# Ledger of designs, part 8: designed miniproteins, single chains, continued (3)

Each design is a single chain, and the fold is of that chain. pLDDT is the mean over its residues in the fold that is shown.

## One batch from the design tools (miniprotein)

Design m8246
Fold by ESMFold2-Fast:
Structure m8246 (fold): chain A 76 residues (1-76)
Amino acid sequence: NAAEEAKKHFQEAIEALKKGDVNRAIAHGGRALEAAMEAFGPDSEAVKNARKALQAASQGKLDEAIKYFEKAIEAL
């Protein structure tokens, strides 16, 4: 189910960020974004927070990225 897939990949992205593995975090965050879009649509709070997390991760703002991925999970 897409919601469970989104949650799993958001959690993997957070774990990767805690280890400083930005590339792995972006890969899992991207998969979680696709699953969240399927489950809840592009205007959902989960998708909005996931997009902010991915932008922060791409800019090396790891604490900000973790915060937004956590908000994405809360919105599932």
Scores: mean pLDDT 89

Design m8247
Fold by ESMFold2-Fast:
Formats: sequence, structure tokens, C-alpha cells
Structure m8247 (fold): chain A 73 residues (1-73)
Amino acid sequence: MEEFEKDVFLGVAEIRLAVQITEAKKISEEVYNEVKKIADEVLARLPELSFEEGQALVDEAVKKIDKLIEEAK
């Protein structure tokens, strides 16, 4: 069950970050590049983390991205 839950989580995390990247791209190229860098770094680390560690990492990344997007408006 843990392996299945992790696989589902990885897919959901990829979709969540893809949405954030798409929104950042609508704001500016600079914000897009910053958000893309954060998302790529998180996605590279997720397969090596536990479900709980991965969830915390994604939540922190989304929070950081949301702040960057809000400050760039």
C-alpha cells in the first residue's frame, strides 16, 4: 500500500507543480524560470523521500511558489 500511495502522490505532486509553473508563466519569464527551478529540484528529490517527507517538501515548495507569484503581481 505504501508503494502505491507514493506512486499516486508522485503523480499528484507533478500535476500540482505543473499548474504552478503554468500560472507563473502567465506572470513573467523571470517568475516562470524561478518557479520552474524550484519545481524541477523538488521533483528530482521526491522519488528518494518517504511519503511524509515528500508531502512536506511539496507543500513548502507550493507555499514558496505562491509567495513568489503574489509578490510579482
Scores: mean pLDDT 79

Design m8248
Fold by ESMFold2-Fast:
Formats: C-alpha cells, sequence, structure tokens
Structure m8248 (fold): chain A 65 residues (1-65)
C-alpha cells in the first residue's frame, strides 16, 4: 500500500520513533505476506529496537491511514 512521507512522519510521531525507523518498518512489512506472523513482527521489532506492541500499532495505523 502507498503511504506518503507526510503520513509516515505522523505515524512516527504518534509511536515515538524516528521517521527513518518508520520507513524501515514499512519496507520490512512489505516483504512479508499480510497479515505478518507473530515471529515476523518479533523480527521487525528486534531489527528496529522497538517493542512488538509498537510494531502492531504501526501496522494498524498504516492500514487505517
Amino acid sequence: MEITDEQLREIAEELGVSVPTARRALELLKTYPFPPSLEQLEEIARELGVSVETVLRFVLRARLL
């Protein structure tokens, strides 16, 4: 799904992560079939240095716009 840089910035601000971190989360999520498995969410969380809960909130927010 297409997410604008502005939308990505808003999501990053809401979750307390940097814009580059949010962009990397989006790219990683695009490499997995949707919905991602718990194991895939754990790998993304570890790669980004955030909690699995933060990744889940990112996925929900990205789908809701």
Scores: mean pLDDT 74

Design m8249
Fold by ESMFold2-Fast:
Structure m8249 (fold): chain A 95 residues (1-95)
Amino acid sequence: SATRAKLEEAQAKIHEFLKAALEYIDTGDEAKKEEAERLLDEVLELAASMDPEAAALVRSSAVTALDLAIAYARKVGAPEEAIEWLREWKRRVEA
C-alpha cells in the first residue's frame, strides 16, 4: 500500500538521520550535519504528504531519534552548539 511504503521510507530516513547526526557529534564533520538536516527535511516533506494519523507517527519517530541524539551528545560532552542544533530541529519537527 502507498501508506505502508511511505512509513517504511520515513523509518529508513529517520534511521539514516540518526547515523549522520551521531557521526557529526563524534567528528564535527559539517557534511554529516548537512546530510542529517537533508534527511529530516525529507522526513517532514514525506509526513506532509500523508494522512494526519500516519504523519503524527512519523513525527513521533523523528522526535525519538532526536531525543536519542541529544542524550548521546550530552553523554559524550558535545559542544553546546551541537546540542542546541538538535533541540532546534526537535522544535521544528514538533511544530
Scores: mean pLDDT 91

Design m8250
Fold by ESMFold2-Fast:
Structure m8250 (fold): chain A 97 residues (1-97)
Amino acid sequence: MTKEKIEEILQLVEEGRYEEAHALLNKLIINGELSVDELIELEKKIEEIQKKKPFVDPRYLSLIQILKKYLGKEEISEEELRKFTSVYIDGLKAVAA
């Protein structure tokens, strides 16, 4: 089930259907269906897809791109990415609870 939903998110991102992809991704996070490592892997794939597109809605940029902009860095360490991703997951779950 979770793997199929991840593939659906990636397909929606490739089609530029960012609002639907974002809604589905947040639902998986809130339901506890994604680990930190699974979310990082998914976000890396989203960033790769978005890099190939000249026009991406800033509201739906990958977490990695958002973190790069927030920290003013071109490269994010794996430790920084894990810490940020953990905080993001906890924040979404807290707001949804």
Scores: mean pLDDT 77

Design m8251
Fold by ESMFold2-Fast:
Structure m8251 (fold): chain A 100 residues (1-100)
Amino acid sequence: SAADLAALKETIVLSLRILIQEALKEGLISEEQAKELLEMVEETEARLNTVTSLDELEAVARETFERLIEHAEKHNAEKLVEALRRLEKNFRAIVAQARA
């Protein structure tokens, strides 16, 4: 439903913001790296406003995780990479449940 799609969009954006903020608090990334990652999440939030299907949501989410993971790997933030991969797996499971 449109309500389920809207909830999933909000869930991914909020989850990514929380994860990045926690990584900063734990000292896994710098303030500058956190700012860059949060700007990428803002770009994703804007893209999600044009998304009208679960397939489009999955595509935008996949591209976002790829970009965030690449950025974290470039800065040797291994624990953040692991957390992002775990969040991506969990999000894919939630979307699969919404398709059922």
Scores: mean pLDDT 89

Design m8252
Fold by ESMFold2-Fast:
Structure m8252 (fold): chain A 68 residues (1-68)
Amino acid sequence: SMQDNAILNLQQYINHVKSKFPGDPEGEKLVKYLEKQKELLEKNTFTREQIIQILSDASLKVHDLEAK
């Protein structure tokens, strides 16, 4: 499902941030944020539009961290 794919995408972002920014406080903060979004997707049913927004926000935050 789209929601299952979104959970996998968030896990990939979590793994990427953990591997690329170990010990970085900004990276740790982003991991906690992404883990919370993943937990919300696992426990709740979201609309397609809500899932797209979650993934868009996650992607932007990861790219912003990499641009610093």
Scores: mean pLDDT 88

Design m8253
Fold by ESMFold2-Fast:
Structure m8253 (fold): chain A 55 residues (1-55)
Amino acid sequence: MMSKEELIEALNSEDISTLLKAYEDAKKHYSEQELREILKQVKNPIGKDLLLSLL
């Protein structure tokens, strides 16, 4: 499981493999409430879109 900080960093990455790994970790290990909080700290549009797909 990624930490919250690692997940935010991965979702802000330009690397597609890193983004997909972060998406799978978010989907498996985080609640919707936790993901909403993480979303506020994600600046990458692709990372935001991936998180929004889980909400």
Scores: mean pLDDT 82

Design m8254
Fold by ESMFold2-Fast:
Structure m8254 (fold): chain A 76 residues (1-76)
Amino acid sequence: ERQTAYNVAVAKAAKEVIDYVDEKVPESQREEALTRAVEAMAKAARDAIAQGLSPEEIYKRAVEAGKKAVDEAAKA
């Protein structure tokens, strides 16, 4: 089922990015970092799904976008 595979890919990406925030970001910046990461991941996932990309590619793009947003938020 396409929708289930996409949902699993997005959930796996979210877990990886949340773990990344927990390891890298101090508590005082965590809420902002998570907010930016969720926005970036959601956009990347929507764009990838709209392009008909595989669940693996959706996962990769969402993780990349989320981690980048976390890195930027941590420096802001």
Scores: mean pLDDT 80

Design m8255
Fold by ESMFold2-Fast:
Structure m8255 (fold): chain A 84 residues (1-84)
Amino acid sequence: MTAEQAEEVAELAREAAEAARRGDLERAAELLARASAIIQGRREEELLPEAREAVLATPAEEVARAAEEAAEMARAKAEALRAA
């Protein structure tokens, strides 16, 4: 992935954490599916059903925590890619 793609993943994960904190798990699942599509080089439509099942089965606070961790990791990856 490029530094720009890693930065996009970080932003999507951050927005997913905010959505989960509001109790909007459907939106959190959509945003996490987009982030995963970028990471895996797959289409969002392929990952959305799996993301929805996982997110809707998980407590909102736990989804928010996982999404914040993903955002931190993606930001670190973007910085590493820019430095390389």
Scores: mean pLDDT 83

Design m8256
Fold by ESMFold2-Fast:
Structure m8256 (fold): chain A 61 residues (1-61)
Amino acid sequence: SHVELEIEALLAGFRREVPLMSPEEQAQAIAELVRMMEEEGVPQAQIDRFRAELEAIVAET
């Protein structure tokens, strides 16, 4: 679906950018990406999974 393709693209971009970010920038980026998904009406279950994947990327860095 379009939403799934968008999420995958955002995750790929976040993986590339995260090593270049400070911890504060990482937290802000996650908050902004989640807010964007909420404003676009993405289902909560998909937003929760997306947030968990973003947090996992930070933890692996």
Scores: mean pLDDT 84

Design m8257
Fold by ESMFold2-Fast:
Structure m8257 (fold): chain A 119 residues (1-119)
Amino acid sequence: SKSEAAASATGGAIAAVGAATSGWLAAKKGGTKEGKEYAEKAIEYANKAGLYLSKAADSGPEEGREYGEKAEEYAKKAGEYAEKAAKKSGGNGEFGIEQAKRSGEGAEKAARAAREAAE
């Protein structure tokens, strides 16, 4: 299950980065500084989520659980900031917002699966 945990961690990180990238692209096209700042935060939190997912996969049960909980928290924040970035950009934000939410939820679910696999 360590290989499955690592695969879940990679999937979660990709989903979180996808959400952040979507928010950033929307913010860039919208031309708002605030939207760009939210997109940068989304990318930062997505990277932290990926790091902690990787640590959870390689850790013992208790330590893996703690890293998994941090990964879930950062994945959730990445999705929330990606959504904020999309909303501040204007334009066709409805699709970008929906995509950011789905990616954030996917990352959170992957982080939970990685934590459970570590136990």
Scores: mean pLDDT 64

Design m8258
Fold by ESMFold2-Fast:
Structure m8258 (fold): chain A 105 residues (1-105)
Amino acid sequence: GILVEAYRLAKEGKRDEAAALVLIFGSILASEVAKYDPELAKYVRDAGLKAASYVEQGKPAEALRILADALEEVAQKTSDPQLAKRLREIADYLRELAEKVEKEE
């Protein structure tokens, strides 16, 4: 998926391209959340921007944890239980990916 490609680009030293893919991922998630709550969507978008900045700084594992933490917060605040479940599943995936990234350093 898009985050696997972002990690590949980051490994190749293409941090700006990797950060761009993280921004696209955050934007896609924010668009989905916006169907339920525009304020929570803004929170996801802002987290995506912060995560992209961390990728540019060479901190991809920390960037993934920033996104995961934001999605867990949104999952707790949303009134839609299926959106909450999906966001928690994505957050769990991001944490697993962060652990793999950290072990490859």
Scores: mean pLDDT 86

Design m8259
Fold by ESMFold2-Fast:
Structure m8259 (fold): chain A 65 residues (1-65)
Amino acid sequence: MKDQLKQRIKQVKKLAEKLGSKEAIKYAEQAEKYLKQGDLDKAKQYIDKASELAGGSVDQFRAAV
């Protein structure tokens, strides 16, 4: 679980950087910090928000067409 969450954080952070979403990057960095502290619940909450910001922007434009 912890290792999978770490991998997801790296993937979402990379995607956010590619999209230029500073807000998503910030949430991904917070998730990484919570993971290092052992707070898996908060790490998941922050990475879910980062993923939603990165993926939601793309999905939002797709739904508009």
Scores: mean pLDDT 72

Design m8260
Fold by ESMFold2-Fast:
Structure m8260 (fold): chain A 80 residues (1-80)
Amino acid sequence: MPTGADVVSPEEQPLLREAFLEALRSLPPKAAFPVPLPSHAEIVRRLGEETARLLLERGMPREKAEALLAVFRARAEAIE
C-alpha cells in the first residue's frame, strides 16, 4: 500500500501493514456478503478508523494516525 509511504517512515511500514491486516480481520463476517450491508465506501472508512486506532495504541503520534485516516476517507470518497 504505497499511499501511506509519505506519512510513515520505512521502519513504520511493517507496523502499518500489521495494523491494517488486524483491522481487516476485525470486520464483521457480514461484510463479506453482497447483501444490504454497509456500502463498500463505509467498509473502507471503518477500516481506516480501526487502523488509526491500532496505530495510536501502538504509540504512533495522533497527527500521523489522523493523516492516515484522511487517506482512507479519501479512498472511500473515490469509491462513492
Scores: mean pLDDT 68

Design m8261
Fold by ESMFold2-Fast:
Structure m8261 (fold): chain A 63 residues (1-63)
Amino acid sequence: MIEELLKMNIDEIAEKLVELYKKGVPKDEIAKLVQEIIKKGKLSLDEIDELVAKFIEKMPAAE
């Protein structure tokens, strides 16, 4: 999974993380995955901010 995510751009990574959240993957597991992407992908602060912004943008509206 992580190796596949590292081949994606920031927008695609955010979309995949939202998909996992919608599937009921625990928030702590998603957080661990984000930490591994940051560490292994060597993301800059700007790239991390973009990833977070895209993730929030793609989250479903609260009912």
Scores: mean pLDDT 74

Design m8262
Fold by ESMFold2-Fast:
Structure m8262 (fold): chain A 68 residues (1-68)
Amino acid sequence: MKEINIINFKQLAEETTNPKVRKAAEEAIKLLEEGKSVDEANQYFYDKLTDEEFAELIAQSLARAAAA
């Protein structure tokens, strides 16, 4: 399960043009690799996002679910 979240954050980091979002995603990946929980990594990442950036993340998540 942690591997899937790392992949999701990695994809977001590669797709984003915002350096702050990219850095937050990379730091969330590092937390997961260090053995932190998915909830802690997600909370850290979401705390770095604006409402608009969070809405985009939700939209991308829904698009991936629909494509599966």
Scores: mean pLDDT 70

Design m8263
Fold by ESMFold2-Fast:
Structure m8263 (fold): chain A 72 residues (1-72)
Amino acid sequence: SPQDEAVLATEAAVLAAEVNFMEKYKPSIPKELLDELTKAVNQAISAIKNNADTSTVQKILDNAFDILNKAN
């Protein structure tokens, strides 16, 4: 639904902002973990821009949130 698509786009934007904050202000986070998170967020943004299925975008975002939880 259009509401689901808007939610996914918002989640991707929030994750991108969190990655930028962590990269600048949290040097204690392992570089490998930050790189994995950045890659997952970029994959989600790319999928949204390419009009991928909502389920595909959700799976990528779920993976990104899982990585974010491991970084915190």
Scores: mean pLDDT 81

Design m8264
Fold by ESMFold2-Fast:
Structure m8264 (fold): chain A 73 residues (1-73)
Amino acid sequence: TEEKIRELLEKAKELEEEAERTQKARQFMEDHAKQLGTEASRRDAAIFTESADARIAKLKKEAQELRKKAEEL
C-alpha cells in the first residue's frame, strides 16, 4: 500500500497548491478593486472573494481527507 499512500499524498499536495493559487488570485482581485475605488468594483471583488474562499475551504478539506486516508493505510 506504499504506492497507494504516495498517490493520495500527491493528490492532496495538488489540491493544496490549487488552493494557494486561488488564494493569490483572490488577493489580486481585492487589491485591484481597492485601486479602482468604485462601489461596483468592491462589490464584484466581494462576490469573487466569497466564492474563492468557499473553493479554498473545499480544496483544503479534500486534501485533509486524502491525507487522513493515507494515514489509515
Scores: mean pLDDT 84

Design m8265
Fold by ESMFold2-Fast:
Structure m8265 (fold): chain A 92 residues (1-92)
Amino acid sequence: SLSDLLSKLVRPNPALAALLREVGITAETLTLGDVLGAILKWAEDKKLIDPKTGVVDVSGTRLGEILGVDSFNVSDLELLIERLLKQATIVP
């Protein structure tokens, strides 16, 4: 389930880890839910989120490069999780 996935511990790759450090996360492993919250906080801090639509324009940003997208919606958790799992290893 989505809830079960969000509770899993993951190890971010170097590019994702560098972005997480900008929002104060230095841990080697954290939950997938914590990673999701951190990237959304990064986008909020950069004022990239449209508050009316929830659309995040990440074109030309490091987050867009990491996720492999030009934009996403904050409510599209399935897409975000799919993309993050390509950039982080699940810890057994």
Scores: mean pLDDT 88

Design m8266
Fold by ESMFold2-Fast:
Structure m8266 (fold): chain A 63 residues (1-63)
Amino acid sequence: MKPVSSEELQQALFQYMLENNPSPEEVLDLVLSHQPKLDTSKNTPEKVYETAQKLFAGLLKLS
């Protein structure tokens, strides 16, 4: 497996947040505002996805 790009990961995070948040506008605003830069160089796509899901779940709780 090749490592995912930051852009690909960000798109995946967008989809994850949209699936879990009923307010797409709020989700998009949150993602655009925070734009967390995830280190994709150390992880496989699957691990990156897991980490992304955990980070976004944390952000939603804090928001």
Scores: mean pLDDT 52

Design m8267
Fold by ESMFold2-Fast:
Structure m8267 (fold): chain A 92 residues (1-92)
Amino acid sequence: EKIEEIRKLSKEIIAKLEEAGYPYSLIWTFKIAIDTLIDIVEGKIDVSPEEAKRIAEELYEYFLRVVKDPEIQELIKKLYETILEAIDEKAE
């Protein structure tokens, strides 16, 4: 299930951000952003698939700008791709 994969990847990213010493404010922002995207995919927040993808892309670009660890960047990329797949699946 895509939602469970998103949750799993999110937890792995949060753990790695904490281990790498990123500030609590960044980690909290990441958590809220992912919780919001999950709510959109689950239909708790009513937005178009196009708007959902735009939100996901803007968040992805932000986190790649502030997180420079290559391992964490690869996990963030995988998470972004999984979120896009979940949005497409929900739209169908």
Scores: mean pLDDT 84

Design m8268
Fold by ESMFold2-Fast:
Structure m8268 (fold): chain A 100 residues (1-100)
Amino acid sequence: SPKEKVEKFLQGLITEEKAAIETYKALNRPEEVIELEEETLKKLEEILKNLDKMSVEEALRKAIEVLEEAARKFEELGDHAGADRERRHVESARKLLEEL
């Protein structure tokens, strides 16, 4: 179903953000970069938690907004790899939204 696809997609994003946080901590990356990853994770977890209270299209649009904001902030911090990762997630979310 559309809901199962969106739930699985959000769970995948959350898994990747958690992995990025652990990688950044292991590499002793700047506090601001780690904090941005943790903030992004929290916002994605909140969308997943509230999935039953909104349409799947609304959930994906919220995820796109969170990921686009994160990409901009990573770019401002000079973390081009983080920005590129979040932009790829935006592209995946937009593709899923078109298929619903």
Scores: mean pLDDT 91

Design m8269
Fold by ESMFold2-Fast:
Structure m8269 (fold): chain A 81 residues (1-81)
Amino acid sequence: SVEELLKAAQHLRKQAEIVQEDRKRTVARLEEEANKALEAGDTEKAKILREQAQRSQEAADALIKRLNAEAEKYEKKAKEL
């Protein structure tokens, strides 16, 4: 039914929001660890941690894009019913 497809899309959109929030927490944690490494004089470790934060952002962005694409698929299917 149209309602079931729209609810499926809504659930996927909510999953994307959760992924975005989890990314913010992960990036903040890695940036804090990088700052601690800098305070200890370990510039190499700080660089690695910042690179990990960047990769985490990229992975989350890719997942969010996939979840939103699936949501659009269900929304389009609902229009065809």
Scores: mean pLDDT 89

Design m8270
Fold by ESMFold2-Fast:
Structure m8270 (fold): chain A 84 residues (1-84)
Amino acid sequence: DREAILASLDEFEKFLLETLPVQHRLTQAVLGETRLSEAELEEAERRLLEALEELEKKFGNKELVQEGKRELEALVAELRAALA
């Protein structure tokens, strides 16, 4: 029904709106186009992890969420190493 479809689209849109800007910023850092501070890396990791956990709870895509968390943790660790 219309309400169920709109609710599903709203949740997915919220996930995209929450994550895409942070993902873009991390990509720019990986490409050497910007440098993120430790505080910015911590905030980015926190936001993406929270969004992935909400996605898992709502849609049950556990395997994809676990893969995303692992990739995020590895990326943040590489960027943190560059700060040292």
Scores: mean pLDDT 71

Design m8271
Fold by ESMFold2-Fast:
Structure m8271 (fold): chain A 88 residues (1-88)
Amino acid sequence: SAEAGKALEYTQKALEALEAGDVKSAIEHLRKAVDALRQALAAAPSPEIRKALFYASMALSYAEQGKVEKAIEYAKLAIEHLEKALAE
């Protein structure tokens, strides 16, 4: 739960940075989000955390490629699944 909460915070910061055109900051936040999601999944495996990790990893990959629009789409999906994980 604590690790999942950190992952949500980092992914939200990444989305804000992507929408502002700050791709470098977005990549840094997404790397921290992915690390937090891996810790969350190891502590309490859940389908929603696994989906969030997949989507956050895709967002990071697209951001590193400079594909900002796709990075935003995948970051939003990661946030959706993180919010579902934290609701239960």
Scores: mean pLDDT 90

Design m8272
Fold by ESMFold2-Fast:
Structure m8272 (fold): chain A 59 residues (1-59)
Amino acid sequence: AEAEVARLEALELENPTSELSMELGVARIEVAVKVALGLISREEGDAEFARRGRELLAR
């Protein structure tokens, strides 16, 4: 279980300068901050992150 997560994190870390990895990281942080500040609900945050992730993966 932990080994699988560590492997996925290592793959992301091996390409820290990749546009996709950087964009995903920014989107995750932005959504998390909005939820933490109470600007949007957890459900709305999950939906926004999923939408942004799909847009980034479409490239």
Scores: mean pLDDT 66

Design m8273
Fold by ESMFold2-Fast:
Structure m8273 (fold): chain A 78 residues (1-78)
Amino acid sequence: SELRKELIELMKELAKKEGLPESLDEQIEKFVESLSDEEIEAYKKALEGLITGDEELYKEGLEELKKIREKRLEEKKK
């Protein structure tokens, strides 16, 4: 639950920096609610890296998201 709250806040912060309307806040919350704990951690790393300009952290998060995506695709094939 804590990781989910942290990701929601990071996504809302990024959305505001991108000039997106607050009406997306509900969509962000629903999106994060649909994620697994592994996905939440990976997204958090990627977004923190993007927000802070930490390129290594950003790439680490993207790599974890890629692994999760590949695992999900394998599950759909079975």
Scores: mean pLDDT 77

Design m8274
Fold by ESMFold2-Fast:
Structure m8274 (fold): chain A 87 residues (1-87)
Amino acid sequence: SMDDFYRSLENLRAWAEENLSEEAVEVLEEAIKRLEKAVEQGRTSREDLRELVEEARRRIDERVADPAEAAQVYTMVQLAAQEAYDL
């Protein structure tokens, strides 16, 4: 459901704030906001979400210095996008 989706995004955000660097949290929050906007606009096709995930990956690679942390953020964005697709 939409409520479950938004709750999942809040859980990801809360976990990231406790476990990740401030820069990783910022790039994740930006990706989440883009995903929320895409869902609100009904832009949840495979193509739309692929573009969103690819843009997020580029921003993660530019801004998150730790490769392990970058991989974690990328995984979180992919999972959130998959959940949006499954709505």
Scores: mean pLDDT 87

Design m8275
Fold by ESMFold2-Fast:
Structure m8275 (fold): chain A 87 residues (1-87)
Amino acid sequence: MTVEQKREMLVRLARYLGEEEVAEKIEKIKEEEKIEELIRKYLELMETKGAPPIEELIKKGAPMEEIEKFARELNGEFLREAVEEVE
């Protein structure tokens, strides 16, 4: 995957999560190293801080709508944090 494809995927993800300002910031990142670092930090946040609470909600039998809403909110926060760290 090229840096342009990676950037496009991140922009689409940000827009899907309702993070339009974050999407605009990602579109302005020209450095490949910053895009790679953004992906790395976002995935780390998802794996270490996102996955465990989502798994706990699933184990407790939370409604799918609640799990999806919580996951979207966390994903938006993590993407925003990752973007701020690479700026």
Scores: mean pLDDT 78

Design m8276
Fold by ESMFold2-Fast:
Structure m8276 (fold): chain A 96 residues (1-96)
Amino acid sequence: MEEEKKKEAEEVKEKAFELGYEAGRNRLRSRESPEAGEKAKEKEKEVEELIEKYEEYKEEIRRAYQLGVVFAESDEALETMRRKAEEIERRSRERK
């Protein structure tokens, strides 16, 4: 009984996190692509459907979704900083 509920809660939380991550990532890219903005809205709608289907886990779904969005923003910032650092270091070595 509890094992089944734990498995369902974990699967739903993981899906909500992925939806949040995809939504956040697509929102950041919507500046360069209108299609990315549309995808972000689709992921937002999917998480609302998850909340309606799994109302007993709505708090966990919302938290996982928000965490996914924050992680997407952090990952994009870190990736941008890493690429800039690599370019600076490469330029210093190549003297270009």
Scores: mean pLDDT 77

Design m8277
Fold by ESMFold2-Fast:
Structure m8277 (fold): chain A 97 residues (1-97)
Amino acid sequence: SWEERLEEAVKKGLELGADPGLLASLTDQFRRYLEQGNEKAAELVLEAITAVGEYVRVLKQLKRPDLSPEERAALQERLAQAQGILKAVQEELKKAG
């Protein structure tokens, strides 16, 4: 169900160290879109919650002094991908109102 997917995404985000206030705001947006029958926007919010968690995880990993050049490059690519997803979702949600 949509609510189960939301609960799993939020739980994972919190475990990864995402801001609880940001996750609460995204949860409110998700429920609003479902109330409107806008499943596409609801899906985008779930993608944003996941990307926020990944973003925080990767930032923490990049602070490690013992990373190999290959590990650092891979983490930087994942960081850029998470930032890109967050930006794309933010722009789509702005259009949705």
Scores: mean pLDDT 82

Design m8278
Fold by ESMFold2-Fast:
Structure m8278 (fold): chain A 104 residues (1-104)
Amino acid sequence: MKRVHRIQAVIKGKDMSLIISLDASEAEAAKVAEKITEALKKRLPQISDIGYGVVGGTIMISGTLKVNNDEEALSLAKQAVDIAEEILREEGYEIVSEPEITIL
């Protein structure tokens, strides 16, 4: 079974980075990254300038949060993680680690 080894959202000021590590080729990871990125653009309008990069099985999705405080930032990051988990499960991945959210 294809596995997700890590999902981590890192918030620094108004910037969010979502880091996902997969048992996948770079091409498969890129396909999943695109699906997650498009879902985030559609479902979370409070995140702007969303882009992604892929190296091997590691996906990094970044965006800017339109938030006033850490509570709003955490809520938005949790929604982004939830959307990522939904898409990863739909693509046949098993999530083997608990997602982490960190504020710097």
Scores: mean pLDDT 87

Design m8279
Fold by ESMFold2-Fast:
Structure m8279 (fold): chain A 107 residues (1-107)
Amino acid sequence: GLQEAQDAARRAEEALEESKRSKTADEAIEAAERALDAAERAVKALDSEKARTGSISQQVLDAARRAARAALEAAMEALNKSKTREEVLKAIGLVLRAMGLVLQLDM
């Protein structure tokens, strides 16, 4: 419900701040992965609410959108800090997954 979506959004935003504070690509990628996992949990909370009630709460949708945006920003931070081919490919994968969530929630 709402609490699960809000908790997930908070965790995604916390992970974004960890990504911004990271000094290495690996640390930023790990933080971005945590932000993305949190965003996916927020989207699952939205889908569960829709399945249970037949409607979407604006507050749950707003929380899911915040989580998805935080995940995208964290993934972009990881990409900006990436220097090796392996790091860049991992970060691009996270950006694409996060963009998918953002686009899904803007419909």
Scores: mean pLDDT 87

Design m8280
Fold by ESMFold2-Fast:
Structure m8280 (fold): chain A 77 residues (1-77)
Amino acid sequence: KEELIREAAEKLGISPEGLLNLLGVIKLLNDPSLSAEEAERKGVLLIVQGKVTAQDLRDLGLSLSEEEIKEYIEGLL
């Protein structure tokens, strides 16, 4: 799990913590019925498989700061 997260983060040029925060936001955009853990796992796999690009996450990140994404995810838990 952590190994895949680090690999995906390196591929995108962001921190592993920032990646986990972004995956929480992606869950809500794609399927709000998914649990946070399921969305995280699916998001990491999509990034590792190259189906989600650094550009996609950058565009998503332009809407919310890393701190705002973290607060948003914490508010959902």
Scores: mean pLDDT 56

